# Ledger of designs, part 111: designed miniproteins, single chains

Each design is a single chain, and the fold is of that chain. pLDDT is the mean over its residues in the fold that is shown.

## One batch from the design tools (miniprotein)

Design m3881
Fold by ESMFold2-Fast:
Structure m3881 (fold): chain A 100 residues (1-100)
Amino acid sequence: MTLEELEEVLRELEREGFPEEVLERVRELIEEDAENKALLAEVEALIAAAHMGLPVEEAEELARLARRITEQKIASGGKLSPEDEAKVQEILALRRAALA
């Protein structure tokens, strides 16, 4: 994903009516380093959470989880910790409850 694509994502989130807290977080992430793979995963997770209609708190947790998973895969060859695996299952359950 390029910086221009990340800026387009920010505009899409603004159009969808996301809280300013989420928009500020995306701006902070864009400013840190658009080529950082962990940052990219965090932003992509926020977009996915947005499209799923998740609350801000759940969206931020999904973003942090995506970043941790990406960093762990880079460092350790791709296994999730039991804590992160449990959090993924919690988010998937929340997604199932939110989907019509």
Scores: mean pLDDT 64

Design m3882
Fold by ESMFold2-Fast:
Structure m3882 (fold): chain A 78 residues (1-78)
Amino acid sequence: MKTREERLIEEVAKISGLPKEEVERIFDEAAEKAVGLSPAEAARTIGETVAKKLKELGKEEAAKYVLEEMERRAKELE
């Protein structure tokens, strides 16, 4: 089990007020766009894709959180 990823999804659900299942779906769709990328580039692509979707839903605080956390992960993976 990827405890770090589960915590990220739970925190985004908490900040945004969206159901956990909806947040998981958004991350799954973003992950599909990151297929074939390096780990660092995949993390950035997922972060940007999820943040864009959250902003479209009016969840700007959650979008900012995702961008900061995924950029932090990308730097760690370089």
Scores: mean pLDDT 81

Design m3883
Fold by ESMFold2-Fast:
Structure m3883 (fold): chain A 53 residues (1-53)
Amino acid sequence: KANSMSEADKATDDAIKNKKDLYMTTGDIYSVNVLKPKVESAGLKFSVDGVVF
């Protein structure tokens, strides 16, 4: 089964490529520790509505 991490990573890469802010309805420890710095280092905003551990 495809995992949510793979989909989130692709969405992050697409956001950076298109220079768009990334918004996620739910995030986990991977989103905060990996995806947020990746998006922010590209000069974009990262927002998560809720964090699930």
Scores: mean pLDDT 68

Design m3884
Fold by ESMFold2-Fast:
Structure m3884 (fold): chain A 58 residues (1-58)
Amino acid sequence: SLIEEIQKLQKEVVELFNKALKAAPEDRPGILAQRDALVKKIIELSKQLPEEEEPVAA
């Protein structure tokens, strides 16, 4: 389901953010870029939810 995809991406975003906090400064931009790409994908998928309106428990 769309909600499951969004939840998986949100978990990856949190994981990447935590990884970036622990990473060396030189490695952080690459990790944050991956996080940013996932955030953009989440936003795109989230635009579908208003059309769904009543998502079932995932």
Scores: mean pLDDT 76

Design m3885
Fold by ESMFold2-Fast:
Structure m3885 (fold): chain A 103 residues (1-103)
Amino acid sequence: MGPPLLGKGKVNGKDAEVYATGRDEVVVKIDVSDEIELPEGAEKAELVVTIRNGEVVDAYLIITKKDGTKYIKKVELPDELKQAVTDFAREALERARAEGRPL
């Protein structure tokens, strides 16, 4: 199975999911398909942000084509978006712990 889903919600109005990928690490996936110009033949775009110990350590834009191929590009997040993503991940982790979900 893939990493456990900790929670779903929104980051700056965009649909987002948080996954536990390690003891002190989570991955946030944000649907940004409506926020960027999709290349011809593209089906969706997701921003994938890795957070370790409450800090953004890596971020990638993943564009999925209708044939299932993926384009992966490393991106730098503006500070405001880093803060929004880390706040979302922290709140999801606090809720998961309060609900007794394994991490």
Scores: mean pLDDT 78

Design m3886
Fold by ESMFold2-Fast:
Structure m3886 (fold): chain A 64 residues (1-64)
Amino acid sequence: MRKTVLDFDSGEPRTAEVTEDEEKQTRTIEVISKDGIVLRKTTMKLEDGRAVSVTSERVLTPKK
């Protein structure tokens, strides 16, 4: 797992969590608000480490 702090809209801090699944060849990026809410989930399908398909969805679900 990797975490990157992203600064959105005049310094609103958000955290991006990146999860890679090598067996499924997918990479998932979750953007989490300062209040711990998952705002957006982006799923990438990988072939040989390259993104061939990207799906992005608005989630608005608390991180449990």
Scores: mean pLDDT 68

Design m3887
Fold by ESMFold2-Fast:
Structure m3887 (fold): chain A 84 residues (1-84)
Amino acid sequence: EIEELLRKLLELIEELARESPRAVEHLEKAREALEKGDIEAAVRHLNAAIQEVIRHLIEQGREEEARELAERLEPLIKEISDLL
């Protein structure tokens, strides 16, 4: 349910997050929160990781990739939000 959707989202951004140390830090905190059953903290850190990935892409001049990623993740984030 919510935990499975959060794990799916985590896996989707894991590869791109590896390019940003700040994104990796938030992703690790999100994973830790999920292990503890802290859904609120998991959502907060996962959102922060996504924002850091998008920022990293924009700073590297990869603005279209950042936009496409945000658009791809938006439906899943909405689904998670609707379950909270």
Scores: mean pLDDT 80

Design m3888
Fold by ESMFold2-Fast:
Structure m3888 (fold): chain A 85 residues (1-85)
Amino acid sequence: MEEVRELALHTLDLAIRRSSPSQQPRLRELREQFKTASQEEQIEILREVRDIVLEDIRNDPGGTDMSYSVWRLLFDGVIDALREA
């Protein structure tokens, strides 16, 4: 359980660092909410962060060093791992 939570927090930190400056404040807010959230709320936070990151990539594909497919797979993998924990 703790390992999956740490993976999720690392994924959120990666999203914050690699997203556009305009999205970073919202992503930081969601990361802080994740720390005190229930498992179901954590899944919803990860989905919201995924959607924000994927929209950012669609609007500026050159603004991040990861492709749309890689970001989607990363978030979906973490969400699946969290559901199994």
Scores: mean pLDDT 77

Design m3889
Fold by ESMFold2-Fast:
Structure m3889 (fold): chain A 105 residues (1-105)
Amino acid sequence: SMIEKLKKIYELIKNEKFDELRKVDIDWQKASTLALILKAVGETDLAAAIYFAYGLKNPDDPYPYLEAIRYSKDEKIRKKAFEKLKSIPNVDPEILKHAEKLYKK
């Protein structure tokens, strides 16, 4: 099921299995819709996992990692998303500043 796939994605992020996570077959249209539903029902860590996985596929885009920091209550996911965002070359200083505020909350 999609929920079982999301739980696997969450655990891969926590265990820093990013190469394995890149190989997970994800229907991004369904995952995008599911992230909205998950946020609405308070499953914010699973929503954050979707954003993190999208960021790994789009490594020059800071916004997925910013959303992962915003919605995750899991310190390990928040920390890894912040590290990924900081590693993006030429990231907008205002985005980085916003990410720092979200991370330190």
Scores: mean pLDDT 83

Design m3890
Fold by ESMFold2-Fast:
Structure m3890 (fold): chain A 67 residues (1-67)
Amino acid sequence: MADRLGLGPLSRVDAADGTATDYPEEERKAVLERALENLKKEIEGHKDDPDLVDQLNAVIKAIEEEL
């Protein structure tokens, strides 16, 4: 069965019932990681706007420092 080892992050969630898992922190990190991906995609789509790219890079740096 494909999910026996493929649980990965889901295995952590399943184990939450047996352990004290900090859901708020995991959710926060997931949001920040998604934001980084979206910001990098925005830069790729708007690379002809150096002002916007500079602002997006500043936000990316701030998020990376927070992680």
Scores: mean pLDDT 65

Design m3891
Fold by ESMFold2-Fast:
Structure m3891 (fold): chain A 73 residues (1-73)
Amino acid sequence: LEEVIEKMRKRAEEVVEELREEGLDELADELERFTEELIEKAKKEPEKLPVYEAAMTVEISGALFEKELARRK
């Protein structure tokens, strides 16, 4: 559990830094908040960990997509 949570936190932190470098501070703040909420839920309901991992993957993918769109503008 702790190892998976640490990986989720690290991945989110990397993406947050990339978003802030592109000036997408509001999106970065949303991703940080979402990540902390998911980590708290995973600690309370570890049996739902695969669902939270999937939710994190979707959120990160969306943030990376928005970052790519910002580059094209």
Scores: mean pLDDT 78

Design m3892
Fold by ESMFold2-Fast:
Structure m3892 (fold): chain A 78 residues (1-78)
Amino acid sequence: NASRLAELRRLAREIGEAIRRYEEGDPEAKEQLERAVRRLATLMDPEAAARLREAVANGDFEAVERIVVEALLRQEEA
């Protein structure tokens, strides 16, 4: 689904940008990150969404980025 892939790509970029801005000390970046993650979770398989929410809860930005990239790549391949 092209619309779903486009939305996933947009959310992946928003999450990556929000993580970078948060690490740079932007106070608004945390709200942007949380909003984008919540929206992305609704577009993912339940198992992948659960892993994403757990990574966010743990503050594990490496895991968040990995899960987001995996979700995007799976939509591009299939």
Scores: mean pLDDT 78

Design m3893
Fold by ESMFold2-Fast:
Structure m3893 (fold): chain A 74 residues (1-74)
Amino acid sequence: MVDEEAVKEALALIALHVAFRSGDTDALVEIAKRLAKETGNPELVKRLVEELGRRHGVPQEALDAALKAIDEAA
């Protein structure tokens, strides 16, 4: 059980890292929304989006769009 949740978190982190590196806001929003639904943990996905967004230096508008999509998916 714990290992399953850890695997989901790791896969979410990898998917978001790829999305942020793409520089595509639409792809980031789609991936964040899908991860929130698949993990059943929108708060975890929001935390990862904010942390990775700061690291990758994306515009605040892109972060806000992704966070809003996570809230709408939850």
Scores: mean pLDDT 76

Design m3894
Fold by ESMFold2-Fast:
Structure m3894 (fold): chain A 80 residues (1-80)
Amino acid sequence: MPKLPSEEEQKELVEKLIEEVKKALEEEGIKVVKIEIVSVRAVLGEDGKLVLEIEARITYVDANNVEHTVDWHLSRIIET
């Protein structure tokens, strides 16, 4: 089995993570308009755990209906 996920597997993992993030933000009353993935890097950590490094740009609307765009840098260990 490959130790690093394929491009397609990385895309699936990123899509799942983005849906989790979107749900969490919407539960806090933030309306997510768009999440744009700038870059994705997957590496195996020292513990053999998959680490995803994601650069994303999130566009959201706050409680005053003002649109904001923020750059997000996320590093996350994915448990299997």
Scores: mean pLDDT 73

Design m3895
Fold by ESMFold2-Fast:
Structure m3895 (fold): chain A 95 residues (1-95)
Amino acid sequence: NQTYLRQAVNLYIKAKKIKPEDYEELAKRAGVSQQDLVDVINGKKELNPEKTLKLADFLLQTAPDNVYDQIVNLLEEQAKQTKNSEIQTGLKTLL
């Protein structure tokens, strides 16, 4: 379950005032498909480790100051919750 990654993405979108028409560009910059991004936002699908780590890294590198600490905390909780060792190790390395 990627509930905390989803919360981090939604917090980022809200803070940056990103509209649905901008999701294709946002996904491309994060290194995922637009469909992958939308599925994470809606909680419909979990990303594989590579895409999860690319998206998390993008959020950490580009998050505005006013939500940065909250995004860090959400990704730390995602690392604790995940049973996937690659995602867990990768997220801990980024944080």
Scores: mean pLDDT 86

Design m3896
Fold by ESMFold2-Fast:
Structure m3896 (fold): chain A 75 residues (1-75)
Amino acid sequence: SEIEALLRENLDLSDALIRRLAAALEAKGFDREQVEELVRLLRSLDGGRRAAAIHELLHSTLSADELLARLRSLL
């Protein structure tokens, strides 16, 4: 998928985690612009904060806009 390709190109994550994250983002209705912003936000986080943010993305019931707002607050 386009989302999977964007994640794979920009984030140093395992193939299994990229597939799981892409499926979660697609299910939540993330558009391309939202995924591009998400990638920029995740890349700005160090390893520990990035791992926590990815866990939240996989398990949260929040909308795309709510998740992006939450990640912006982490910086």
Scores: mean pLDDT 83

Design m3897
Fold by ESMFold2-Fast:
Structure m3897 (fold): chain A 95 residues (1-95)
Amino acid sequence: MDEIKKLIEELKNAKSIAEAMKIGSELFDLIKKEKSEEVQKEAIEMLLSLLNSKNPDVVLAAETLLFTLSLYLKSQGKLELAKELEEKLKEFVEK
């Protein structure tokens, strides 16, 4: 969890879209390797909070990561977690 929190803070402070997307890719790999569904859910909630960022590069990277995670969760049969993520993501994107 500490590494995920550190990368989320780095993503929040990203200075370019390239940096934000690179951090997002590293976050995807860490969350994907996480064995605890509760830790994955906590990481997703933190990423959803980034959608309220005033930095459009951070918002785009967070949206891309969350969408990729929803597809991954579906592929793993974690349909309920994927559904929760999609519903929350839709709420923020349709603002």
Scores: mean pLDDT 80

Design m3898
Fold by ESMFold2-Fast:
Structure m3898 (fold): chain A 81 residues (1-81)
Amino acid sequence: MEALKDMLKGLEEAPKELAENNDPDEKEVLEIIKYRILNALKELGIPEEEIKKVKEKLDKLKSAEEVIEYFIEFVKEKIKE
């Protein structure tokens, strides 16, 4: 649970950090963020069924900010459980 709280704090600040550090390969950054989120969930022992749902949701998102916002919401729900 502590690990999820630490991730949540970092993710809340990540959209601001991405806006400050303008990257010419925004699409590549978006894919890296999605990949890192899915790997982090795997390392935390989240069930594959949940990871699949997260992946499907992330595939619908078109910006790094949206991806990070979704993950923040997901982590908040897991902290409550």
Scores: mean pLDDT 69

Design m3899
Fold by ESMFold2-Fast:
Structure m3899 (fold): chain A 72 residues (1-72)
Amino acid sequence: ASDEQVREAADLLGTGALMDPSTKRVEVEVKGNEITITVTSSDPQRTRENLTSMARRLQERYPGLRIRIEVK
């Protein structure tokens, strides 16, 4: 994935997490081709499932992209 593709994917993940009404806090960290998203949620199980689905689609769209998801 290019630097622009990684940035776009990070923005999409962050925006998606913020659109979830269960979300209390979002942190996004980018290191090369790796995005780590940490979310504090009132429904951690559902938030994890939604973010995992989004991450899978982004990894299919941007080959070489790595995404790590942490939900609290």
Scores: mean pLDDT 82

Design m3900
Fold by ESMFold2-Fast:
Structure m3900 (fold): chain A 115 residues (1-115)
Amino acid sequence: LKEEYEKVKEAAEELKKAIAEAKETLEKHADDSKALAEAAAKAASATVKLIFTMQDPEEAEKRAELGAKAVKEEFDALGKGTAEEARKKALETIEKAEKVLELAELYAKNLEKKL
């Protein structure tokens, strides 16, 4: 239980940092499709890792690694496209990430009550 709480909290903090970085990239590098795609990929990968950590902390590493590879391939292609498409995908990724972060914070709070 305590190990699960610590792992979820750590993954949530990683996602929180990735979201902040993606928002900063949208503000400072709005015309850089590669930078936007890289920041969005990082947020998407952190989101996947947090979801798997909440479902099965022991299998999360393996599942997150497979998910991160798929995300990287998709977002590498996005980085070669238009800045408009990259901005749209980054915004969608941030919105999804923020919802997952909110669920994870609620999950962690419920775990803390059982400590």
Scores: mean pLDDT 81

Design m3901
Fold by ESMFold2-Fast:
Structure m3901 (fold): chain A 78 residues (1-78)
Amino acid sequence: LIEGLEKAKELVEQGKFEEAVRLLEGAKTFVRQAGLPAEVEAAIIAELEKAIEAARQGDGEEAVRHLERAIEIARAYL
């Protein structure tokens, strides 16, 4: 998960928004299937959804901000 989110951040920084969105949709599926506590799952999914929306709008700064938050939550739990 964390490695995938860091790769998505790299893709956003390179302007590869479509690839980043595809990777993040996969990350959402992984998080939903990982058996995390409901509060942790909801927190990560919320940040991933915000990152996807920002990436779809071409807002790299906002996408990176939400990705960093998702990574922080994932690291604290995993």
Scores: mean pLDDT 84

Design m3902
Fold by ESMFold2-Fast:
Structure m3902 (fold): chain A 78 residues (1-78)
Amino acid sequence: GRASGERLLAEGREAARAGDYESAVTHFVAAAEAFKRAGDLESAAEAYRQLAELARERGSDPTAAAFEKRAEELRAEA
C-alpha cells in the first residue's frame, strides 16, 4: 500500500546516503511497485526519479535515462 511505499522510499534514501547502492535500488524498486499498486502514480514516479539519480551517480547514463522516462510516463498518467 501507500504507507509501505513511503517506508520503502525512506529506507532507499537512507541506503543511498550510506553508499549502499544495491540496497537503495532494491528499496526504490519496491517503493515504486507499492505506490503503483496503491494507484499513487506521482509517488511511483518519484521512486523512479531516485533510481535515475543513483544510476547517473554510478555512470550508467542509459539506465538513468530509462528510469527518468518511466517516471515521466507515470506522472503523465497521474
Scores: mean pLDDT 84

Design m3903
Fold by ESMFold2-Fast:
Structure m3903 (fold): chain A 89 residues (1-89)
Amino acid sequence: SKEGELKAAEKVIKLARENNTTIYMASSDKELAEKIKEIMEKYKKPGDKIKVYENLTIAGKKYTLVIMERSDSSEEIKEEVEKMIENAK
């Protein structure tokens, strides 16, 4: 259920926040992706960025990727993730 998926997403987002880790979440359901973004915005700390990428193709389906990105994440890792996202369009 969407409610179950949202509860699981919130737990993972909270754990990522507690461990100061960047988190990436993908959903084929646009409404679920929007709710995930809302949860990330509630838990983000100053300096964190929320990024959204739509229309990514994974296993023949379109997905929305939502990222809660740490300000101290390396530029090299950010660039590699952006290349992966571009290749999935």
Scores: mean pLDDT 78

Design m3904
Fold by ESMFold2-Fast:
Structure m3904 (fold): chain A 94 residues (1-94)
Amino acid sequence: MKLSDEEKAEEYEKLADYLEKTELDVPQELKDRLVELLRKLAELLKNGDKLSIGDVSAEILELISQLPDEYRKPLLLFLTGKITAEETIEELEK
């Protein structure tokens, strides 16, 4: 997926908004941390802080590794730019 940094930030915020408002079969603390990190990643992309983007992305990947496969797989595809936030939401709704 070839998006601008502003478009990527919007995708991250869209997913974070969905996760914040939706009850998922995952520990609430992991969900809340994921939402916080996605919003932080969106802010860093808008501000052009390239050094911090790598660190936050690595922390998100580590957090996702703790989730069940049904959530881990779509979230990993999203973070690697292979699917959109909308497609990720559709997979999480299954």
Scores: mean pLDDT 79

Design m3905
Fold by ESMFold2-Fast:
Structure m3905 (fold): chain A 94 residues (1-94)
Amino acid sequence: MELIKEAAELLKEAAALLKEEDPEFAKELEEAARMLLDLGEQNAIKEAAELVKASAKRLEELAKTTPKSEELKEYAKKLKEIAKKLEEQAKKEE
């Protein structure tokens, strides 16, 4: 749960950063954070890892076209690290 809570918090922070620039994507990140917490409660670690990885990839793509590029790259990097740790955790349970 700690890694999932950390990822959810990072997604909320990225959403707040993007609220004025891309409100639609900001809303998607907030929904992703909520879904992550629900997946964590269900112990759906593999699905949580996939969601975090997908969110990180979307942030990297957006970072290519925004003046907040460096901040979004840092969020994407942290989310990728969490996704990798969640994937390792899922492998131990399989």
Scores: mean pLDDT 80

Design m3906
Fold by ESMFold2-Fast:
Structure m3906 (fold): chain A 80 residues (1-80)
Amino acid sequence: GGQQQIQDVQQVMGDSLIRAGQNFRRQADQLRPVDPQSADQIRSLADQGIQYAQQGNTLQASDQLDQAADVYRQSLQRLS
């Protein structure tokens, strides 16, 4: 069966990273009124992550989105 091949798994991972990046874009938009600097940084990192994921660069995509998560978490810690 073809559904469990490594290439299929890598494609599913890429799609998941694109969705994660889109979620970070939405989170950045929600954050912008209270922390515009962090919001802009998260959006930039999310855009780069999506671009790498679309190119099949899963490692680079994951790294960019991990950085976006760290910025978002740090912003929320300052606001709470």
Scores: mean pLDDT 84

Design m3907
Fold by ESMFold2-Fast:
Structure m3907 (fold): chain A 90 residues (1-90)
Amino acid sequence: MLAQLEADFAAWAARTLAVAKDPERARELLARLREVRLALAEALAAGDRAAAEAAAREALELEAELLAEAFGYDREEAREKAAAAFAELL
């Protein structure tokens, strides 16, 4: 699972960078998001629900920030899109 999660994230990150309005800021946010998603995967593997929920919230907020800054979405729309992306993981 970890290798597949990293591959899926890498593919999404590459697509995000390709269309980002601010690629440098997008790279910074993607690096932070990758760390948080790794923590989420570890918490899920360990069965640590509290840690998984905390990491999921951090990942959602980072993804919303990335969408708002990289794609120009408003904060509410960015948060809705980020939440939809995480719905399949939870």
Scores: mean pLDDT 74

Design m3908
Fold by ESMFold2-Fast:
Structure m3908 (fold): chain A 119 residues (1-119)
Amino acid sequence: SLAEKIREAGREAADRVQKALGERGKWYAEMLEKATEAAVAYLQDPEKARKLIEELGKENPVAGALARAVYAVVQSAIDPSKQEEADRAVREAFELLKKEDPALAIAAGSLITEIRNAL
């Protein structure tokens, strides 16, 4: 299913950052997995997905921005009028991710590419 492909992309991105950074990458791996679950939630209940993104953003602004970007990418595949919004969310997320850690930014980029390929 699309949800399983998105989850697989999230697991691969999490594994990539953890292999690159070791134990220091564990928190970033959890961030990538949580962002992926917010995107999967969109496919079943968009309002629940919005709430998960808001809660994640309150805990960590970088994680919230990544979750919003992944959510927007999935939404834009269903609604092409949201493509410009998705592109802006991705750009904003990558500005924060690059400042946090280059390996996290690379892993997040792979995640977004794999999600776009699955759509």
Scores: mean pLDDT 83

Design m3909
Fold by ESMFold2-Fast:
Structure m3909 (fold): chain A 99 residues (1-99)
Amino acid sequence: DLVREAAVYATAAAIAKLEGRDPIVAVSFEMLALALGVDAGKEQEIADLIHALRKAKSVEEIKQVLMEKFGLSEEEADRIVEEAKRLLDESIARHQAFR
């Protein structure tokens, strides 16, 4: 599901910003989310999600945006947040391996 994968990448960008990671990390994840949104024919929906997530100041606010913007249950939002955290950690590990 490309829309779900786009939501995971958009969420990873938001978490990267909350953790104070280099801005390029968040931008890279937002670009990946938009690319998946284009492929799914949902570019505007994913762009709107990214803009809403940029305003989030906590993980709880990220979950609220996912629930309200995508109509997700709390359990589904929790799964996306966990997948986004794992994806972010894996991305950082790969970057360190290629330095």
Scores: mean pLDDT 81

Design m3910
Fold by ESMFold2-Fast:
Structure m3910 (fold): chain A 77 residues (1-77)
Amino acid sequence: SKAEEGARMGALAGARASGSNEVKDFGGPVGTMMAAVVGGLGAARGISYGMDVEAQKRGTNSATAEEAAEGGAKYGE
């Protein structure tokens, strides 16, 4: 269950970091925007995929793992 939650959270975090939050702080500090763009693109592919692969390898709940797999694969591909 912990591994499943991790995989799901990783997919969500990656999706959000990849700019899904619509950078509403665009007028804010430049550092925030750079962290969101660079970190988001890397985090979405790295975290989602890594956690998704780990969930699959461990044989966690297929329902949860598959949802994370689709999210991670989409960004990792």
Scores: mean pLDDT 49

Design m3911
Fold by ESMFold2-Fast:
Parts: C-alpha cells; structure tokens; sequence
Structure m3911 (fold): chain A 84 residues (1-84)
C-alpha cells in the first residue's frame, strides 16, 4: 500500500500504475479466498468508471487530478462514493 508521501513523489501516470498494481494484488487475494462473488476492488473501480462513461485509467487520472495525490485506498473509497 502506498502512503500519500510515496504517491506525492510520482507523476499522474505512475500513480495510476501503482494503484492498478495494488488493486490487482487485492483481486488475486480475494479470488484465492473465494469470499466475494463479483465484488473485488478492481471490479468496484471498473463499475465506477462505467457509471461515469470513461475508462478505468481515465477515472484514476480524473481522481488524481482532482485530489493531486491519490493512494490505492483513497481510489477505492472514491469509487464507492461514485457508486452511491
């Protein structure tokens, strides 16, 4: 998991890549546990992007642009806010 200080050292595209890598790791863990049907961190981000009619990468760029610095946990929180 990235801290705000770690993410502050990255440009927007590197922050997008870091968040996507973190979400893929969480998705792999959830799949291994078999605990959640269809509701993974990456799927929640994809649903938020679909609700806004944009790609997942464009959603993350939009969120980073609005927040200036975005961690993986903050990206997931913002996705939940979009889906409400």
Amino acid sequence: MGTKAAMASLDVDDQVAAILAAMKQWDAWVARMGAISGETPLSILKKAAEKKGISLKDLLRDLITNENILTDSEALYKAYEILK
Scores: mean pLDDT 70

Design m3912
Fold by ESMFold2-Fast:
Structure m3912 (fold): chain A 97 residues (1-97)
Amino acid sequence: MELVPAELLVRVTEGDFSKLKTGDRIIGTLTVGDKKYPVGAIVVDAEKGLIRVRTLVPSEEEARALVGKPVTLEGINLDTGTKVTLKGEVVEARPLP
């Protein structure tokens, strides 16, 4: 079974927001429960703590099941070169074509 590309909207509730600006790109790992997903992300609204995350999931159903789950994003801000650790919740999830 092929991996399905998915897009998540994450609302960040904890982390160093002073290191984030709208438009910043992050590459790293998203941890959801006991699962880890390699991700690329973009900060869509730094003041509201909103990040759009792209990853690969085993199914469209698993993508939808991520909504409401607590997450940890650990990675590098590609625009600043700084390490980033953010915690939040998945508020939206959708498979990509």
Scores: mean pLDDT 81

Design m3913
Fold by ESMFold2-Fast:
Structure m3913 (fold): chain A 83 residues (1-83)
Amino acid sequence: MLSLQQIADFLAEYDLDGDGVISKEEIDSVVHDPRLRVKYYQLLNKMDKDGDGVITGEELKEYLHTQGYNLSDEQVDEIFSKL
């Protein structure tokens, strides 16, 4: 289980364009270890409900709720604001 801090650190590390949205291309450009890349792809795929290859704030919130995090829209916005 990932903590909120680990999720925030993931978003801050891999949001290369600073728009608060993570794409598979951004993960591919930063993560050189194929095993770690697969792990992040699995996280992205769990959050990417529409299959568009992009994680939105709404998809992140929905994923976090499935992991037992009861976050408000404001708390999700705070995570993205750290990017």
Scores: mean pLDDT 61

Design m3914
Fold by ESMFold2-Fast:
Structure m3914 (fold): chain A 109 residues (1-109)
Amino acid sequence: SEEILDKIQELLDRALDPSATVEERLAIFDEIYELAKKNNLPPYFIFGILLTLYDSLLRDPRLTPEEARRMRAHLDAKFDEVMKQLTPEERAHYEALRAARDAAFAARL
């Protein structure tokens, strides 16, 4: 649905707003994920959203290491849930994409 994609984009814009608190961003991550699940978005699309959220954390210079770890843990839980729906080959692909972000976080924080 175009309306669902528009709402996801609005939520992403809110999560990326410089004034958004950690608590607000965590709540928005949960809302995006539940919205994607309720609307039967395919796993590749949900991973696209989750990776965009990981990349947003990597680009935010204001986050403390503790805040970044907390938000990453929230995204990791959702990522692991979607991984259960995939073939071993698809899992290897998305795990490699997440591992690249994990390495970037370790280098930055």
Scores: mean pLDDT 82

